# Designed miniproteins, single chains: the designs that were tried, part 82

Each design is a single chain, and the fold is of that chain. pLDDT is the mean over its residues in the fold that is shown.

## One batch from the design tools (miniprotein)

Design m2835
Fold by ESMFold2-Fast:
Structure m2835 (fold): chain A 58 residues (1-58)
Amino acid sequence: MSTEEIFEKILEMIEALSKSTGSDKADLARQIVAWLEKDPSVPEEDKKAIKERLEAWV
């Protein structure tokens, strides 16, 4: 999956979780970024790109 496809999936997940739980989208985005940063299977370049996009989106 491309970086763009991963990012879109993350946004869909945040929207779904926010709508179902009432959680703040910004808090959900921060949790996902923290999880992503700790995942060694994701390339560092993809982590940086996704983090920057989530920070711009939130």
Scores: mean pLDDT 74

Design m2836
Fold by ESMFold2-Fast:
Structure m2836 (fold): chain A 99 residues (1-99)
Amino acid sequence: KSLIEKALERLREEEPEEYERLVKIAETEDPRTLFLTVLLYGNDKQLEILRETLGLPESLFDKIVKDVQLIQPENIEELLASSKLSPESRKALEELLAS
């Protein structure tokens, strides 16, 4: 099970009502799309669960969230193709998505 899938499972277990809200926004339970949806629309508690489960430094995770929210990508492919995504955020996201 990927780190992203593990993080999403933890969100579903700890915050089931909010998880269902994010699934409705994403219109899918696809892990990659749902992960992006959490970064864009997740509340502070959901973002904290995601950060902890992914094992990322707080500063790096905060930068990823900020970059994603500035870019407002429709999908992961658009996010990774964006020139506005910092090199550090890109590297971390590529490693997480490859896991």
Scores: mean pLDDT 83

Design m2837
Fold by ESMFold2-Fast:
Structure m2837 (fold): chain A 65 residues (1-65)
Amino acid sequence: MEDFRKKVRELLLEKAPELRAAGVEITFEGDTFHVRAASDDAAERLGRTFREIAEKAAEELGVQL
């Protein structure tokens, strides 16, 4: 579980500039992060990106979601 969170955080860090450009506010605090969407479009973008990140993390770690 912890390895999965670490991988998700790592992939989210790589996508952070793209998400911020789309109107998503992302703040990283230690091992946690906070996200806020400024609009419905930003929220949809965030949801799509999180799904892609979770799928990739699960695939790379060989775990099921």
Scores: mean pLDDT 75

Design m2838
Fold by ESMFold2-Fast:
Structure m2838 (fold): chain A 75 residues (1-75)
Amino acid sequence: SIEEKVKAMKDEIERVAKKNGVELKVEVTVEEDDIVVKVTVNGKTISLKIKRDASIEEVIDAARRLALRAITEAE
């Protein structure tokens, strides 16, 4: 379900943050065709759009990559 995808993305982003000792904010918005994920580290926000029909594995992978990118760009 969409709710499971949103939870999985948030959980993965939080996991990456904890592993890297970084505090971040994550916001997820569900649109008609897309899931929009925003990650903020040290006042810098980056975002990603993922299709709602993406698999749970794809959304987790995208979330992990986004979190790592946000951390790298902030520091």
Scores: mean pLDDT 83

Design m2839
Fold by ESMFold2-Fast:
Structure m2839 (fold): chain A 64 residues (1-64)
Amino acid sequence: SSPLSSAELSVLKEKDPEFFKEYIKRDTELGVQAIKAAVEKDTEALDKLQEEENELNKEAREKL
């Protein structure tokens, strides 16, 4: 799935500020891991991180 838009992030922050905080934390952690995996050309790690990011975005959209 695609990342949340700025509009979707604004809605999430208003409707569920606690989950918004958790979303930002998890998204940041996944992003850091993805950069490291990309530098190391670890395709298996990249595929897993993409799946985790897709699930996070799906979960966040369920809160909208």
Scores: mean pLDDT 85

Design m2840
Fold by ESMFold2-Fast:
Structure m2840 (fold): chain A 79 residues (1-79)
Amino acid sequence: SLEEAIERINELLRKAYELLEAGEEPEKVREVLEEALRITPPEALEYFRILAGILVQELREKDPEKGREFEAVLEEVFG
């Protein structure tokens, strides 16, 4: 369902955030974001973009370099 997809998107985007904050390899972050996008139905794409933007902003406030890396990986995943 859309509701289940939204919950899973939230979980995966938070996981990507935590991996970046922990300094994990970019490949692991990319894999999580690719999974998040793969499960995102068209109806939830706006939600995905909004939540991703919020998390990028939160990470940039804590660590500007890691926030930029989050943005870069998201841009690569979206193409």
Scores: mean pLDDT 85

Design m2841
Fold by ESMFold2-Fast:
Structure m2841 (fold): chain A 72 residues (1-72)
Amino acid sequence: AEWQPLTKETAKPLVGKRVLLRKGDAPPVRAIVGEVTDEGVDLALLDDAGTPVGVLHIPAEELDKYEIRLAP
């Protein structure tokens, strides 16, 4: 799987899937893509064991700060 810019269009096919998410040069985090709307993207953040540890809402205006790929 290749890193893609996070957009509404790149996120929609990934809803319900395990992904890696990164912001700039920060280390990637594991997540499941939740709801994708005109307001932004919801993600369930996972720890290294795959356990949900939180939720992240990325507003539509901040999506371009992130990249996304399918988790291996």
Scores: mean pLDDT 84

Design m2842
Fold by ESMFold2-Fast:
Structure m2842 (fold): chain A 71 residues (1-71)
Amino acid sequence: STPEQVKLVALASGHYISSVGHDVQADLLEEQGKKSTPEQAAALNAQAAEARAQGARDREEGERLYKLAEE
């Protein structure tokens, strides 16, 4: 592997870690929603959906960088 390929893999790994963090945050918000009033659950589920969307974007950027490393 070239030094540039190693750098791209490291950057991709960072995005994958960020994606996992957002998914964990979303899971915790959804779990809290199950213990809440319907109004509170709606707000928490909306926040969870935003966290999942952010995680999906991080995963997509990670995949893009990883493909660049493959040449």
Scores: mean pLDDT 88

Design m2843
Fold by ESMFold2-Fast:
Structure m2843 (fold): chain A 75 residues (1-75)
Amino acid sequence: MTDEELRAAFEALDTDGDGTIPAGELPELLRMLGIPPRSWEELYARAAELGIDVSKPEQRVDWATFMRVMRELLA
């Protein structure tokens, strides 16, 4: 997965243009990236350890945190 694909997904969910997205959008991100739902439970657990917690859906995630977590998650 390329940085450009991650940037496009982030920007699609950054509707305010403020450089952040809500953590609750992680399921939609995984769907947009073509990751099958069967893998999501393990990815949610790991994402929470890395700084994106879907149980805190209002948590704002900046681009730097997003890139770090997604690179680790999809490695």
Scores: mean pLDDT 76

Design m2844
Fold by ESMFold2-Fast:
Structure m2844 (fold): chain A 87 residues (1-87)
Amino acid sequence: MEAELERRKRELREEARRLAEELESKHREEVEKAEKEKVPKSEAVRRALEVGLEQARLVVEEGRRRGLLEEAKRGEERLREEEEKLK
């Protein structure tokens, strides 16, 4: 039987994947916009990579902070209650 904490960790990983998918779609959109404005492809790719990488770090970090802080706290409280029950 799966522990509550492990189940929460799995749910957080799924949320992170969805967040990454959103980021990837946005990154593609930025590259297409730069190409439509007829900037050099090499420059457009470099700029998109820099923005995408920085944005990925921000989005993942913010998602981790919100998800991990809330779900980890809930999981830890539940584990504490179960340990108290075993006393």
Scores: mean pLDDT 59

Design m2845
Fold by ESMFold2-Fast:
Parts: C-alpha cells; structure tokens; sequence
Structure m2845 (fold): chain A 96 residues (1-96)
C-alpha cells in the first residue's frame, strides 16, 4: 500500500528526531535544547503515525522519545532532570 501523507510526515519527523538524538548522545555536555528538540520531533512523529494508523511507527516514535527523555533525566541538572523523568513516564504509559 502506498504510504499516506501522514505516514510520510511521521517518518520525516522520526528521522529528524533521530538526528537530534544522535547529536544529544555524541555531545560532550548535555544540551537541554537538543533534548527538547528530539522529544518534540518524536511527539510529532507519534501524532502523524497515529493519524496514519501505523502502530509500528507509533511504537518506534514512542521508544526513541523515551530514550531521549531518559538521557535528559540522567544528564540534566536538578529540576530539568525531574521534568525529563515526567516526559519519560508519559512515553512509558503510552507504550503500555
């Protein structure tokens, strides 16, 4: 079946999020803006995947979003770490 416009947009946001996540992992210092960018891109990927009815792409977006949020929780300072833990808990709940 030919991918829908929504499925294509989900894949584009997922790819952009993965680039941001890779930069976050490779950066010697934690960058909150890069973490926020990755999380937002993965949230958009999830929403477009949901509109497309693509459950596999939904799970992929949530899983890499969870990875980004966990990095933020582990490497972020003080209140930023708590914020990212809440985001990770949100993604975990959606995966269950």
Amino acid sequence: MKPSKEEFEAEVYLALGLIALTNLKLSPEFDEKMADTAIELFRKAYEYAKKAGNEKLQREALQVGLDAARIGAEKGSGEWAERYKAVADEFEAQLA
Scores: mean pLDDT 83

Design m2846
Fold by ESMFold2-Fast:
Structure m2846 (fold): chain A 55 residues (1-55)
Amino acid sequence: MYQLPRYVSTPAGEVRAVSLDELLARMDATSLAELLAAMERHGAPQELIDQVRAA
């Protein structure tokens, strides 16, 4: 019943940052490339694209 959450309860800003980093770590190179392409097509900010690309 009491399971240790693999996710830490952090503020909104940090929750997104931690969530993104964790998500990137779980994705394969192929999935990461697809996400990058989708972000570029959607016109995501370059800084965000750079973050995903660097991971």
Scores: mean pLDDT 60

Design m2847
Fold by ESMFold2-Fast:
Structure m2847 (fold): chain A 77 residues (1-77)
Amino acid sequence: MSDEEIEAETRRSLGLMALSSSTLDKSKKELAQEGLERVRRQKTESDQLRAAAESLERLGASKEFVDKVLEAAEVLE
């Protein structure tokens, strides 16, 4: 709904502004820790997709389908 969309957009804009201005309030160590956690999450998802692709190939899935799953993993990495 438009009211919900406006609220979501406002929350997103405030979040981006907070991230921008909070560089004054956050130490370099804290920012590095947040960045590392984000990278770990993406890598974990990528690793899960790669493992799924291997299982699917072993179970006789088509090479084309396995390749699509691997492409998705590469995008998340």
Scores: mean pLDDT 61

Design m2848
Fold by ESMFold2-Fast:
Structure m2848 (fold): chain A 86 residues (1-86)
Amino acid sequence: MVVEVEPGPVTAERYLAVQKEGGSVDEEIARQQAEDHLGTSAESRVDEDGNTTTTVVFDFRDKRVTVRIVETADGRIEGEVTVTDV
């Protein structure tokens, strides 16, 4: 599945603030998804082994934040957050 919603300035600044304050960007994104409000681009794909990979990306002026969540076929969940200068 692919869902693309460009993050507004408030959403991007909020995620950056959470990151700077040592909070979890994953938790903030999950909270917004639970509220049916996506201020970012999200893509989910299933590989041949039945693992589901969800990649969430939001862009702002000089940075990109990528959240990658892997749900394995045996029910394990792993996540990582990467902040990249563009």
Scores: mean pLDDT 56

Design m2849
Fold by ESMFold2-Fast:
Structure m2849 (fold): chain A 66 residues (1-66)
Amino acid sequence: SEEFRRRLVARLRAQLAAIRSPAARASVAADVDALIAALAQETDLLKAIGLVLRAIGLIEDARLRE
């Protein structure tokens, strides 16, 4: 569902924006945005899941570096 993909993208963007340190957020923003862009074009469900998990991992790593 396109709505489901939109909700996932919105959650990823919200989690990125919630990173307290501007420097930590900036360090992963470009990579997360690239993964979100790839997710928008991805038709394979397993690959889409992989992109989401990678984006979550980057955001969590940035939070640990705050």
Scores: mean pLDDT 83

Design m2850
Fold by ESMFold2-Fast:
Order: C-alpha cells, then sequence, then structure tokens
Structure m2850 (fold): chain A 108 residues (1-108)
C-alpha cells in the first residue's frame, strides 16, 4: 500500500541520516581532541582553557608567537582542526534540516 511504502521510505531515510550524523560526530570529536592536544603542547594550556579558544583567538596566538616556528606550527594545526570541526557541525545541522524537509514531503 502507498501508506506502507511511505513509512518504509521514512524509516530508511531516518536510519541513513542517523548513520551519517554518527560518523560526523566521531570525526568532529577526533578533530577537537587534536586541537586540544596541539594547544596544550604549544602553550601549556589546560584542556578547559584549550576548549574555550575561538578560531579568532588562535589566530591572535599565532601572531603573538610568530617568532617561535615550532609553536606556530602546533597553533596552525590546532586552528585547522578547529575550523574543520566547526565545518562538520555545520554539515550535520544542514543534513538534519534537509532530512526533516524530506520527511515532511514524504508524509504529505
Amino acid sequence: SEAKEKEEEKEKLKKATEEAIKKLDEEAKELEEKMIKNLKEALGLSEEEARKLTPEQIEELIEKNKDDPEKVKLLKEALKAKKQAELLESIKESLEALTNFSLKLIEK
């Protein structure tokens, strides 16, 4: 029946979205851990202090430490990881929004 086909289509879409979001969350977590590690190594920050830094603040720290090539390298890696993690979160939000829209179209 049409109702049964719509329910199966909705379930398949929900499952595919959940699997995609799980992978994005795992990748974002790895990037956050990499950012924290590099910031701790570069500047001796606590994990809590490292977590609070914005991309803009990391860029300011790169400029402040520009005469130390090793610190700059670690800070640039942290900045890259932070920006990549934020991009993955944006992709996740977009995927959730698109899935919700698609589910509404199927429901009719």
Scores: mean pLDDT 87

Design m2851
Fold by ESMFold2-Fast:
Structure m2851 (fold): chain A 90 residues (1-90)
Amino acid sequence: MEEQIKKLKSELKKLGFSDEQIETFLNAILGDEESKKKVDEILSTLDSSKQRQVLKLMNDFLNWINTNSSEKEKKELKEKLKRKKELEKL
């Protein structure tokens, strides 16, 4: 799990996304509806080539999680991202 998260963060960083935007992508992949709306807004600002690259990275990560991750690992990741989001609102 952690290595795949690092890989996804690295790839998104190469595409010019901020750490905040990357966390939004991770939350959206894990089913946060508010984050999904924010991802749609971010993608709407990108050209079609970058949109396809981002969507491919997100789909590859989601497929990996669904194949290789336990429900416990998914829950722990969701809780970690929610705590980080709450701290950023302060």
Scores: mean pLDDT 74

Design m2852
Fold by ESMFold2-Fast:
Structure m2852 (fold): chain A 67 residues (1-67)
Amino acid sequence: SVAAEIVAQIKALIDAGKIAEANALLHDAVENNQLSPEDVREIAAYMAEKTGTSLADVPGGLPRPAA
């Protein structure tokens, strides 16, 4: 699925340390309604684990997909 492909791409960017690019792709995908709330949470948890940073503490927070 498109969502699974995007999640995989974002995780790959996080693994490469390209956090700004990963965040930009996440916001773009959410704006285009390509990710579910579950996908966004999965990415948030993955980023927190890999960077040691809570995304709740990031100014602006995570984008919320509209259903």
Scores: mean pLDDT 73

Design m2853
Fold by ESMFold2-Fast:
Structure m2853 (fold): chain A 89 residues (1-89)
Amino acid sequence: TAEENVKKAMDYVIFAGAHISLAEEYLRRGDLEAARRHLEEAEKYLKEAKEYLKKAQSKADPDVIALLQQRIEELEKRLRELRERLEEA
């Protein structure tokens, strides 16, 4: 159902955000290996979030879809910035 797809997209957004925060913390501590591992996990979860959001898009509340799109875009920006910092490290 659209509600199940929204819930999965939300869950994956939460997981992606948690792994981005962990990657940023490990990078701050100088643990590049742990930072890269959490970055890779965040990328996987963000990909899943986008797929479930796409499945929900035609049937779910447009305001909920817009909020999830905004959160995904912010996480994608943070992932991009984090990847660049790790490549320069």
Scores: mean pLDDT 88

Design m2854
Fold by ESMFold2-Fast:
Structure m2854 (fold): chain A 78 residues (1-78)
Amino acid sequence: SAAERERERRVEELAERVRPEAEEIARLSEVDPEEAARRAEAVAPGVQAEALLIRGTKTEAEVEEMKKELAEKKEKAA
């Protein structure tokens, strides 16, 4: 699907830009998903979570929880 290819390409471009941070978060997601969520929230909410989804497929459910927490923290900042 065109939408799927576009999303994958965009995430890849973003991963290249924030590769060091994304890799750290992805690795952390394997051993400490909670800490990975905290780091993703500090760098770029939603964006890093989406990159993790494609890079670390195993964190699909955990990334969804991350997105929820990041969204709530954003409301606090507002």
Scores: mean pLDDT 64

Design m2855
Fold by ESMFold2-Fast:
Structure m2855 (fold): chain A 111 residues (1-111)
Amino acid sequence: GPVTQEIKENLEKLLEYAKKGDLEGVKEAGKKLLEAASKAGPEEVPVLKEAVDKLIEEGKKSKDKEIKKILLETAVELAMQLLKVAPKEKISEAIGLVLRAIGELIELELE
């Protein structure tokens, strides 16, 4: 639906800006992605899972500490939204993604 497409578009832009080292683009796309995710319901669970996984992966690869932090913080917020909207049978998977995102952010803050 429209929310799924909005999440996909802003995720793609965020990842492109991150790969280019464009901090301002990362900030703008991250905010838009979180705004789109705030509208998410159970139908967006698959795209939210994909977004969390991709943001953690890109965050781990980033050499820019500010970009890395924004990507991982965005992953945490998306994982929390995923947990909020996940159906009962997917709650354990959603909890796992929240813990992974938080763990990566903690590792960054300890560096």
Scores: mean pLDDT 87

Design m2856
Fold by ESMFold2-Fast:
Structure m2856 (fold): chain A 86 residues (1-86)
Amino acid sequence: TEPPASFTRSGVGVIDGVEVKVTITVVRSGNTVTVTVTFTNLGDKTVTIAAQAAEVEGDITSSALAALTVAPGATATATVTATYTP
């Protein structure tokens, strides 16, 4: 069974006491997997998500993720790309 080319999952979690809706979309194209994470702040205070460094794991390179600040009622999106380099 081949993994699906794309899928989307969503849920609501709590980050620093604030309800946040998280939607994760994964798309595979050739040797590249793109993961898009959308955060919607459902609470009454600003949420900050820390930056993540780029990582190399064997033949796989993952992109860096910039820090995100999500105001009350706002939406912010982060994209991480993992590429296989044969």
Scores: mean pLDDT 72

Design m2857
Fold by ESMFold2-Fast:
Structure m2857 (fold): chain A 83 residues (1-83)
Amino acid sequence: MERGVEEALAILEAIAAVSSPEDAARLRRLAEEARRALEAGDREGVERALAEADRLAREALARMSEEQRRELLELLREVQAAA
């Protein structure tokens, strides 16, 4: 569980890093909420935060330029290499 959550958080950070400042701030806030819920043992809280983050991530991806998507792919390759 923790390993899967940390991987999800790393992916969210990669998406945030190439998103608009507004989308990045929202994604990072939800990632922090997920981390706090995980530390508190609140599994339902983790699931809710990650589900909302997935929704926002999909919306952010839909707004991305080709350049932003290329940068995201490079960051995701780094995340996968580190896992």
Scores: mean pLDDT 81

Design m2858
Fold by ESMFold2-Fast:
Structure m2858 (fold): chain A 59 residues (1-59)
Amino acid sequence: MDEEFKKTMELNIEFGKIAEEAGKGTVEEAIERLKKFGEENPEVKPAADMGIAALKKAA
């Protein structure tokens, strides 16, 4: 099967875990964690950008 697909799934699972951990801290810490993860993993950067936008709207 496609190794590319498996890699993308693993990155999405890791992104979800980082987002959950970020939710335990401050909004600023959450934004920094998601930004760093998106920069290190370009495949999930759109999802990271969406998460950051949602956190910024949370006020």
Scores: mean pLDDT 69

Design m2859
Fold by ESMFold2-Fast:
Structure m2859 (fold): chain A 97 residues (1-97)
Amino acid sequence: SVTEELRRMIERKEDPAEILRRGRELLRKLMEEKLPKLPEEKQKLYLEGLENLEAAIDETIANIDTLSEEEKQAVVEHFLGLAEKVEEELEKLVAES
């Protein structure tokens, strides 16, 4: 589980940039595994969404050192919540397909 691995990294107080990099990698792998099981039209939509999310993560990592410790924690917690929602939605869509 993407969510479970990211939660463990947060509990271990690992570097926020490393948590974001790992989450990006895991979400890409999850999408590559699940998208082929969906209708082609939905595959295109979700792939575009993933690419936009990856760009936002890359920008956040590039600017991570400009954030306060509180802001870094908030970003990581927000990303964990987003990863959980993506994982739940993909499982639901695959079950309905």
Scores: mean pLDDT 84

Design m2860
Fold by ESMFold2-Fast:
Parts: structure tokens; sequence; C-alpha cells
Structure m2860 (fold): chain A 80 residues (1-80)
């Protein structure tokens, strides 16, 4: 899977689950998803990403939150 495909898979997970799952469930699911794609992250980093996405969605709207999330996920994947 390309970097772009992995980024989109993670972004889709956020969009599908952000309003239906608790923060703890989101963090657990994201840790597993990142691990499936060969990236080991600490819980704190993933929790910060969840909080950042919620803030962006509230303050900037859904489209800009998506773009910010895509950029941040790509950066996380590149640094690992």
Amino acid sequence: MSLEEVVEAIVEYFEKNIDTKSDDELVKGLLELFREHGVELDEGTVRQLVNAYKTWKKELGEEEARENLRRMVAAVLRYR
C-alpha cells in the first residue's frame, strides 16, 4: 500500500468513527490501524491527534479538518 493509500485509510477511519466512538475507543482503533501499516505510536501521540482533529472540525469545518488531518497523518508516517 502506498503512503497516500495509508493516509486515506486512516483519515477515513477518523471520519467514520469520530462522532460514534469514545476517545478511548478511537485511540485503541487507531493504534491498531497504525500498527497494521507498520507504524508504532504511543497512546499520547494518537490521543493528541484525536483531540487536534476534533478541534479542527469544530473551529475550521469538516473540509479543512480533513486536509489538516491528512497532512498530519502523512507527517507521522514519514517520520517513522
Scores: mean pLDDT 81

Design m2861
Fold by ESMFold2-Fast:
Structure m2861 (fold): chain A 99 residues (1-99)
Amino acid sequence: MLEDIVNEFFSDSKAPEENKKKAGEKLVEYAKKMKLTPEQLRELLEMLAELAKHKLGIKSKEIDAEVRDYIINTLLTEEPLTLEIEYGILLLEEGVRRT
């Protein structure tokens, strides 16, 4: 599932924003289905960022903690908004690019 989310995020689509939206939706569904704690979701996001960095060939050890916490809070709301999730994913991608 994590690999599927990474593959969706980095798909060679003519509409990359649609891929990010789908990846965000899958991540939200996974978190809710598995009833992840904030700590578990933080670990999941760290792993996802590491997988994304590996796919992009980036050798960074860290993602922006503020971006990670923003995404965690958004994903764990009772009814997260897709736009907020997309924004969080964009911030995470920006953090990965800065490494």
Scores: mean pLDDT 53

Design m2862
Fold by ESMFold2-Fast:
Structure m2862 (fold): chain A 88 residues (1-88)
Amino acid sequence: SAAEARERMEEDLRLGAEILAEGIKNNDATKETAGALIAIGAMVDGLLGGVPAKEVAEMAKRAGEESGDKKAAEILTKAGEGIEKGAK
């Protein structure tokens, strides 16, 4: 269950980060918002599925960094940190 939640979170975080990065690059506010919401939804699903909050934050940071976009990495790192703080 937690392992399945982690796998789904990793996939959806990667998708969200990619869409967010593309939105930022193309100055497409709709795509930027959609990517951010997908990534945040993935983090929340991971938490509800039993993934530790610290790991959720680490995975969000990694997905942002792997997107290749500095702003996307900053956004997802901050979102993950916020979720980790809120979950304690």
Scores: mean pLDDT 87

Design m2863
Fold by ESMFold2-Fast:
Structure m2863 (fold): chain A 69 residues (1-69)
Amino acid sequence: MLTEEEKRLLAEAAGADPSEVDDYTVFKAVRRARERGLTPEEIAARLKEKGYSDELIEKVVAFFEKAMA
């Protein structure tokens, strides 16, 4: 399961509103990212630009990839 912080990061990377983050909102953000054509590489690049650590970025990207599988 994702923490609230990881859910916010995923929502932010997907371009979703980070307010009221729950499991359904995270799932919706992942779907929206897919519909927008965002790749795991683009999500990683956006998080790096914001100064997040490589470890945290890998964790969020791994979740996104698993959710897409």
Scores: mean pLDDT 63

Design m2864
Fold by ESMFold2-Fast:
Structure m2864 (fold): chain A 78 residues (1-78)
Amino acid sequence: GVKLSEEEAKKVVEEAVRETAAKYGLSEETARRVRKAALEFLKENDYVFEPAALAVRLTEILSSGVATEFVRILERKI
């Protein structure tokens, strides 16, 4: 996977959360949960971006289709 800095991870996650929330009508609470879960997962993985694993993690909060699209949006920003 692609290695990110902590600041790069924060930036791309924030942008992906905004785009996904706008596209799918996510509540502010759901958007906050997604941001937190994505950043915690990236930190646990030493900021190495692994799209499939991140998508699976986000299915705890989002439907599978929305989780996959979130990860695609994020990947475009890296």
Scores: mean pLDDT 88

Design m2865
Fold by ESMFold2-Fast:
Structure m2865 (fold): chain A 78 residues (1-78)
Amino acid sequence: TKTTVATFVVSFPKAGKYKVTVTAEGEIKKVKVYVNGKLAAESDKDEVEVELPAGDNTLTVEVTSEGKVTSVSVEEIE
């Protein structure tokens, strides 16, 4: 089991709901999303929805998986 932490400075034009998608080798056991250092959302799957404020924010994604994390993406949900 591996724990991977990825931190992004993200700028969003509007506050809203975003989807964080993680790709990893093997099974993903947990994904936690922190916004400005505070836990905002978590999931036992490879996808999690999170509320993000407008403007510049620090987004931290913590992944627990069997293998290495290959990608992390953040997408706006309409």
Scores: mean pLDDT 81

Design m2866
Fold by ESMFold2-Fast:
Structure m2866 (fold): chain A 58 residues (1-58)
Amino acid sequence: SVSEQILQLTKQTFREVSDILDESFKANGGDLRAALDAATPKIQALHKEFQQQVAAIE
């Protein structure tokens, strides 16, 4: 059950990352550098949140 919960969180986080990247690319008119620069701190925040959620499941 713990491994299953971690897998579900992984899938959720991946979807959130995909959404952030898609939104950033649209907002920056296909400018890859600007899109990645804008997306990076948001993705890093999601990564930190994911690590905290995984630790909480135990």
Scores: mean pLDDT 81

Design m2867
Fold by ESMFold2-Fast:
Structure m2867 (fold): chain A 66 residues (1-66)
Amino acid sequence: PRVRVTITSIRVEREPDGRYRAVATARLESAGDVQEVEIEASGHPTGEEAREAVLESARGVDGVPA
């Protein structure tokens, strides 16, 4: 069985220090088990970079044997 990851929402937020934070809610499915998790990346110089960081984290879990 493989883990399937579905991102259900992404929020990008500017932090007081001028950096960006992205938070994604993801649904993980594996062998009949379902989990909802949050993936967060912070301290990035741009909102695009923060968003890409959470997407890469999700990709790292997707398709992993379980």
Scores: mean pLDDT 77

Design m2868
Fold by ESMFold2-Fast:
Structure m2868 (fold): chain A 91 residues (1-91)
Amino acid sequence: KAELLAVLREVADIIGEALGNERIRELLRELAEAEVNEAPQEEIEEIRKRIKEELEKLGLSEAERQALAARMKPRLDALEPRAQAAYEAYE
């Protein structure tokens, strides 16, 4: 549980940093905590809605989204072994 949460928080930091948006970073951290702690589905959906609204405010084109994904990929790929280990420990 703790390691899975740590990995998801690092994912939130990577995405927030790539977007240059601290609000999205904080919302992604809140989402990670809510999901790992099995918060009520209504709370999880509310956090997801807020993330969607913040992403829409950025007005990113498809090309800009692809460029950001490419920038994030090496850092996200580096977390994949830790994510897999955390998932296997959760099973």
Scores: mean pLDDT 78

Design m2869
Fold by ESMFold2-Fast:
Structure m2869 (fold): chain A 83 residues (1-83)
Amino acid sequence: MSEEQRKEAEEAAKKAEKALKEGNLEEAIEYAEKVEEAGMHKEAAELFRKVGEALAKEGKVTRATAAYIRAVGAELDAEWGLE
C-alpha cells in the first residue's frame, strides 16, 4: 500500500470502531469495507465480525450472517495471502 492509503485505512478503522460503539452498523460496514480495500484484511475481518455480532444481537440474522461471511473471507485473505 502507499503511505497515504495506509493512513486512510487506519483512519477508516478508527471510524468503524466509533460507529460500532454508537450502534451505527451501516456506517461501520462502510468503513470496514474501506479497511478491506486498503489490504488490511486482519483488521477488516475483526470489524466485520463485530458488526455481525451486533446485528445478531438486534435479531438481524440475515445481515449478521453476511457480515460473518465477509469476516471469514477477510481472515482467509490475511492468513493465506489470497487477494
Scores: mean pLDDT 78

Design m2870
Fold by ESMFold2-Fast:
Structure m2870 (fold): chain A 67 residues (1-67)
Amino acid sequence: VEEARERAERAREAARRVRGPVVFNITLSPGELSVEEVLAMYEVAEEAARERPNVTVTLLTSPEVTP
């Protein structure tokens, strides 16, 4: 959870340096992320969108994603 959130926060910080439109992508891979980790990353992305109207959040899933 912490590592995934940290990664998302770094992306958010990088987005602050960009003046144009920014897309925040969260990609799910089999066994890589738990539900808790996905929620943590989404929370960070939502916070980024709240700060900057030009930030778009997209959740991508692999055809091989498993619980």
Scores: mean pLDDT 60

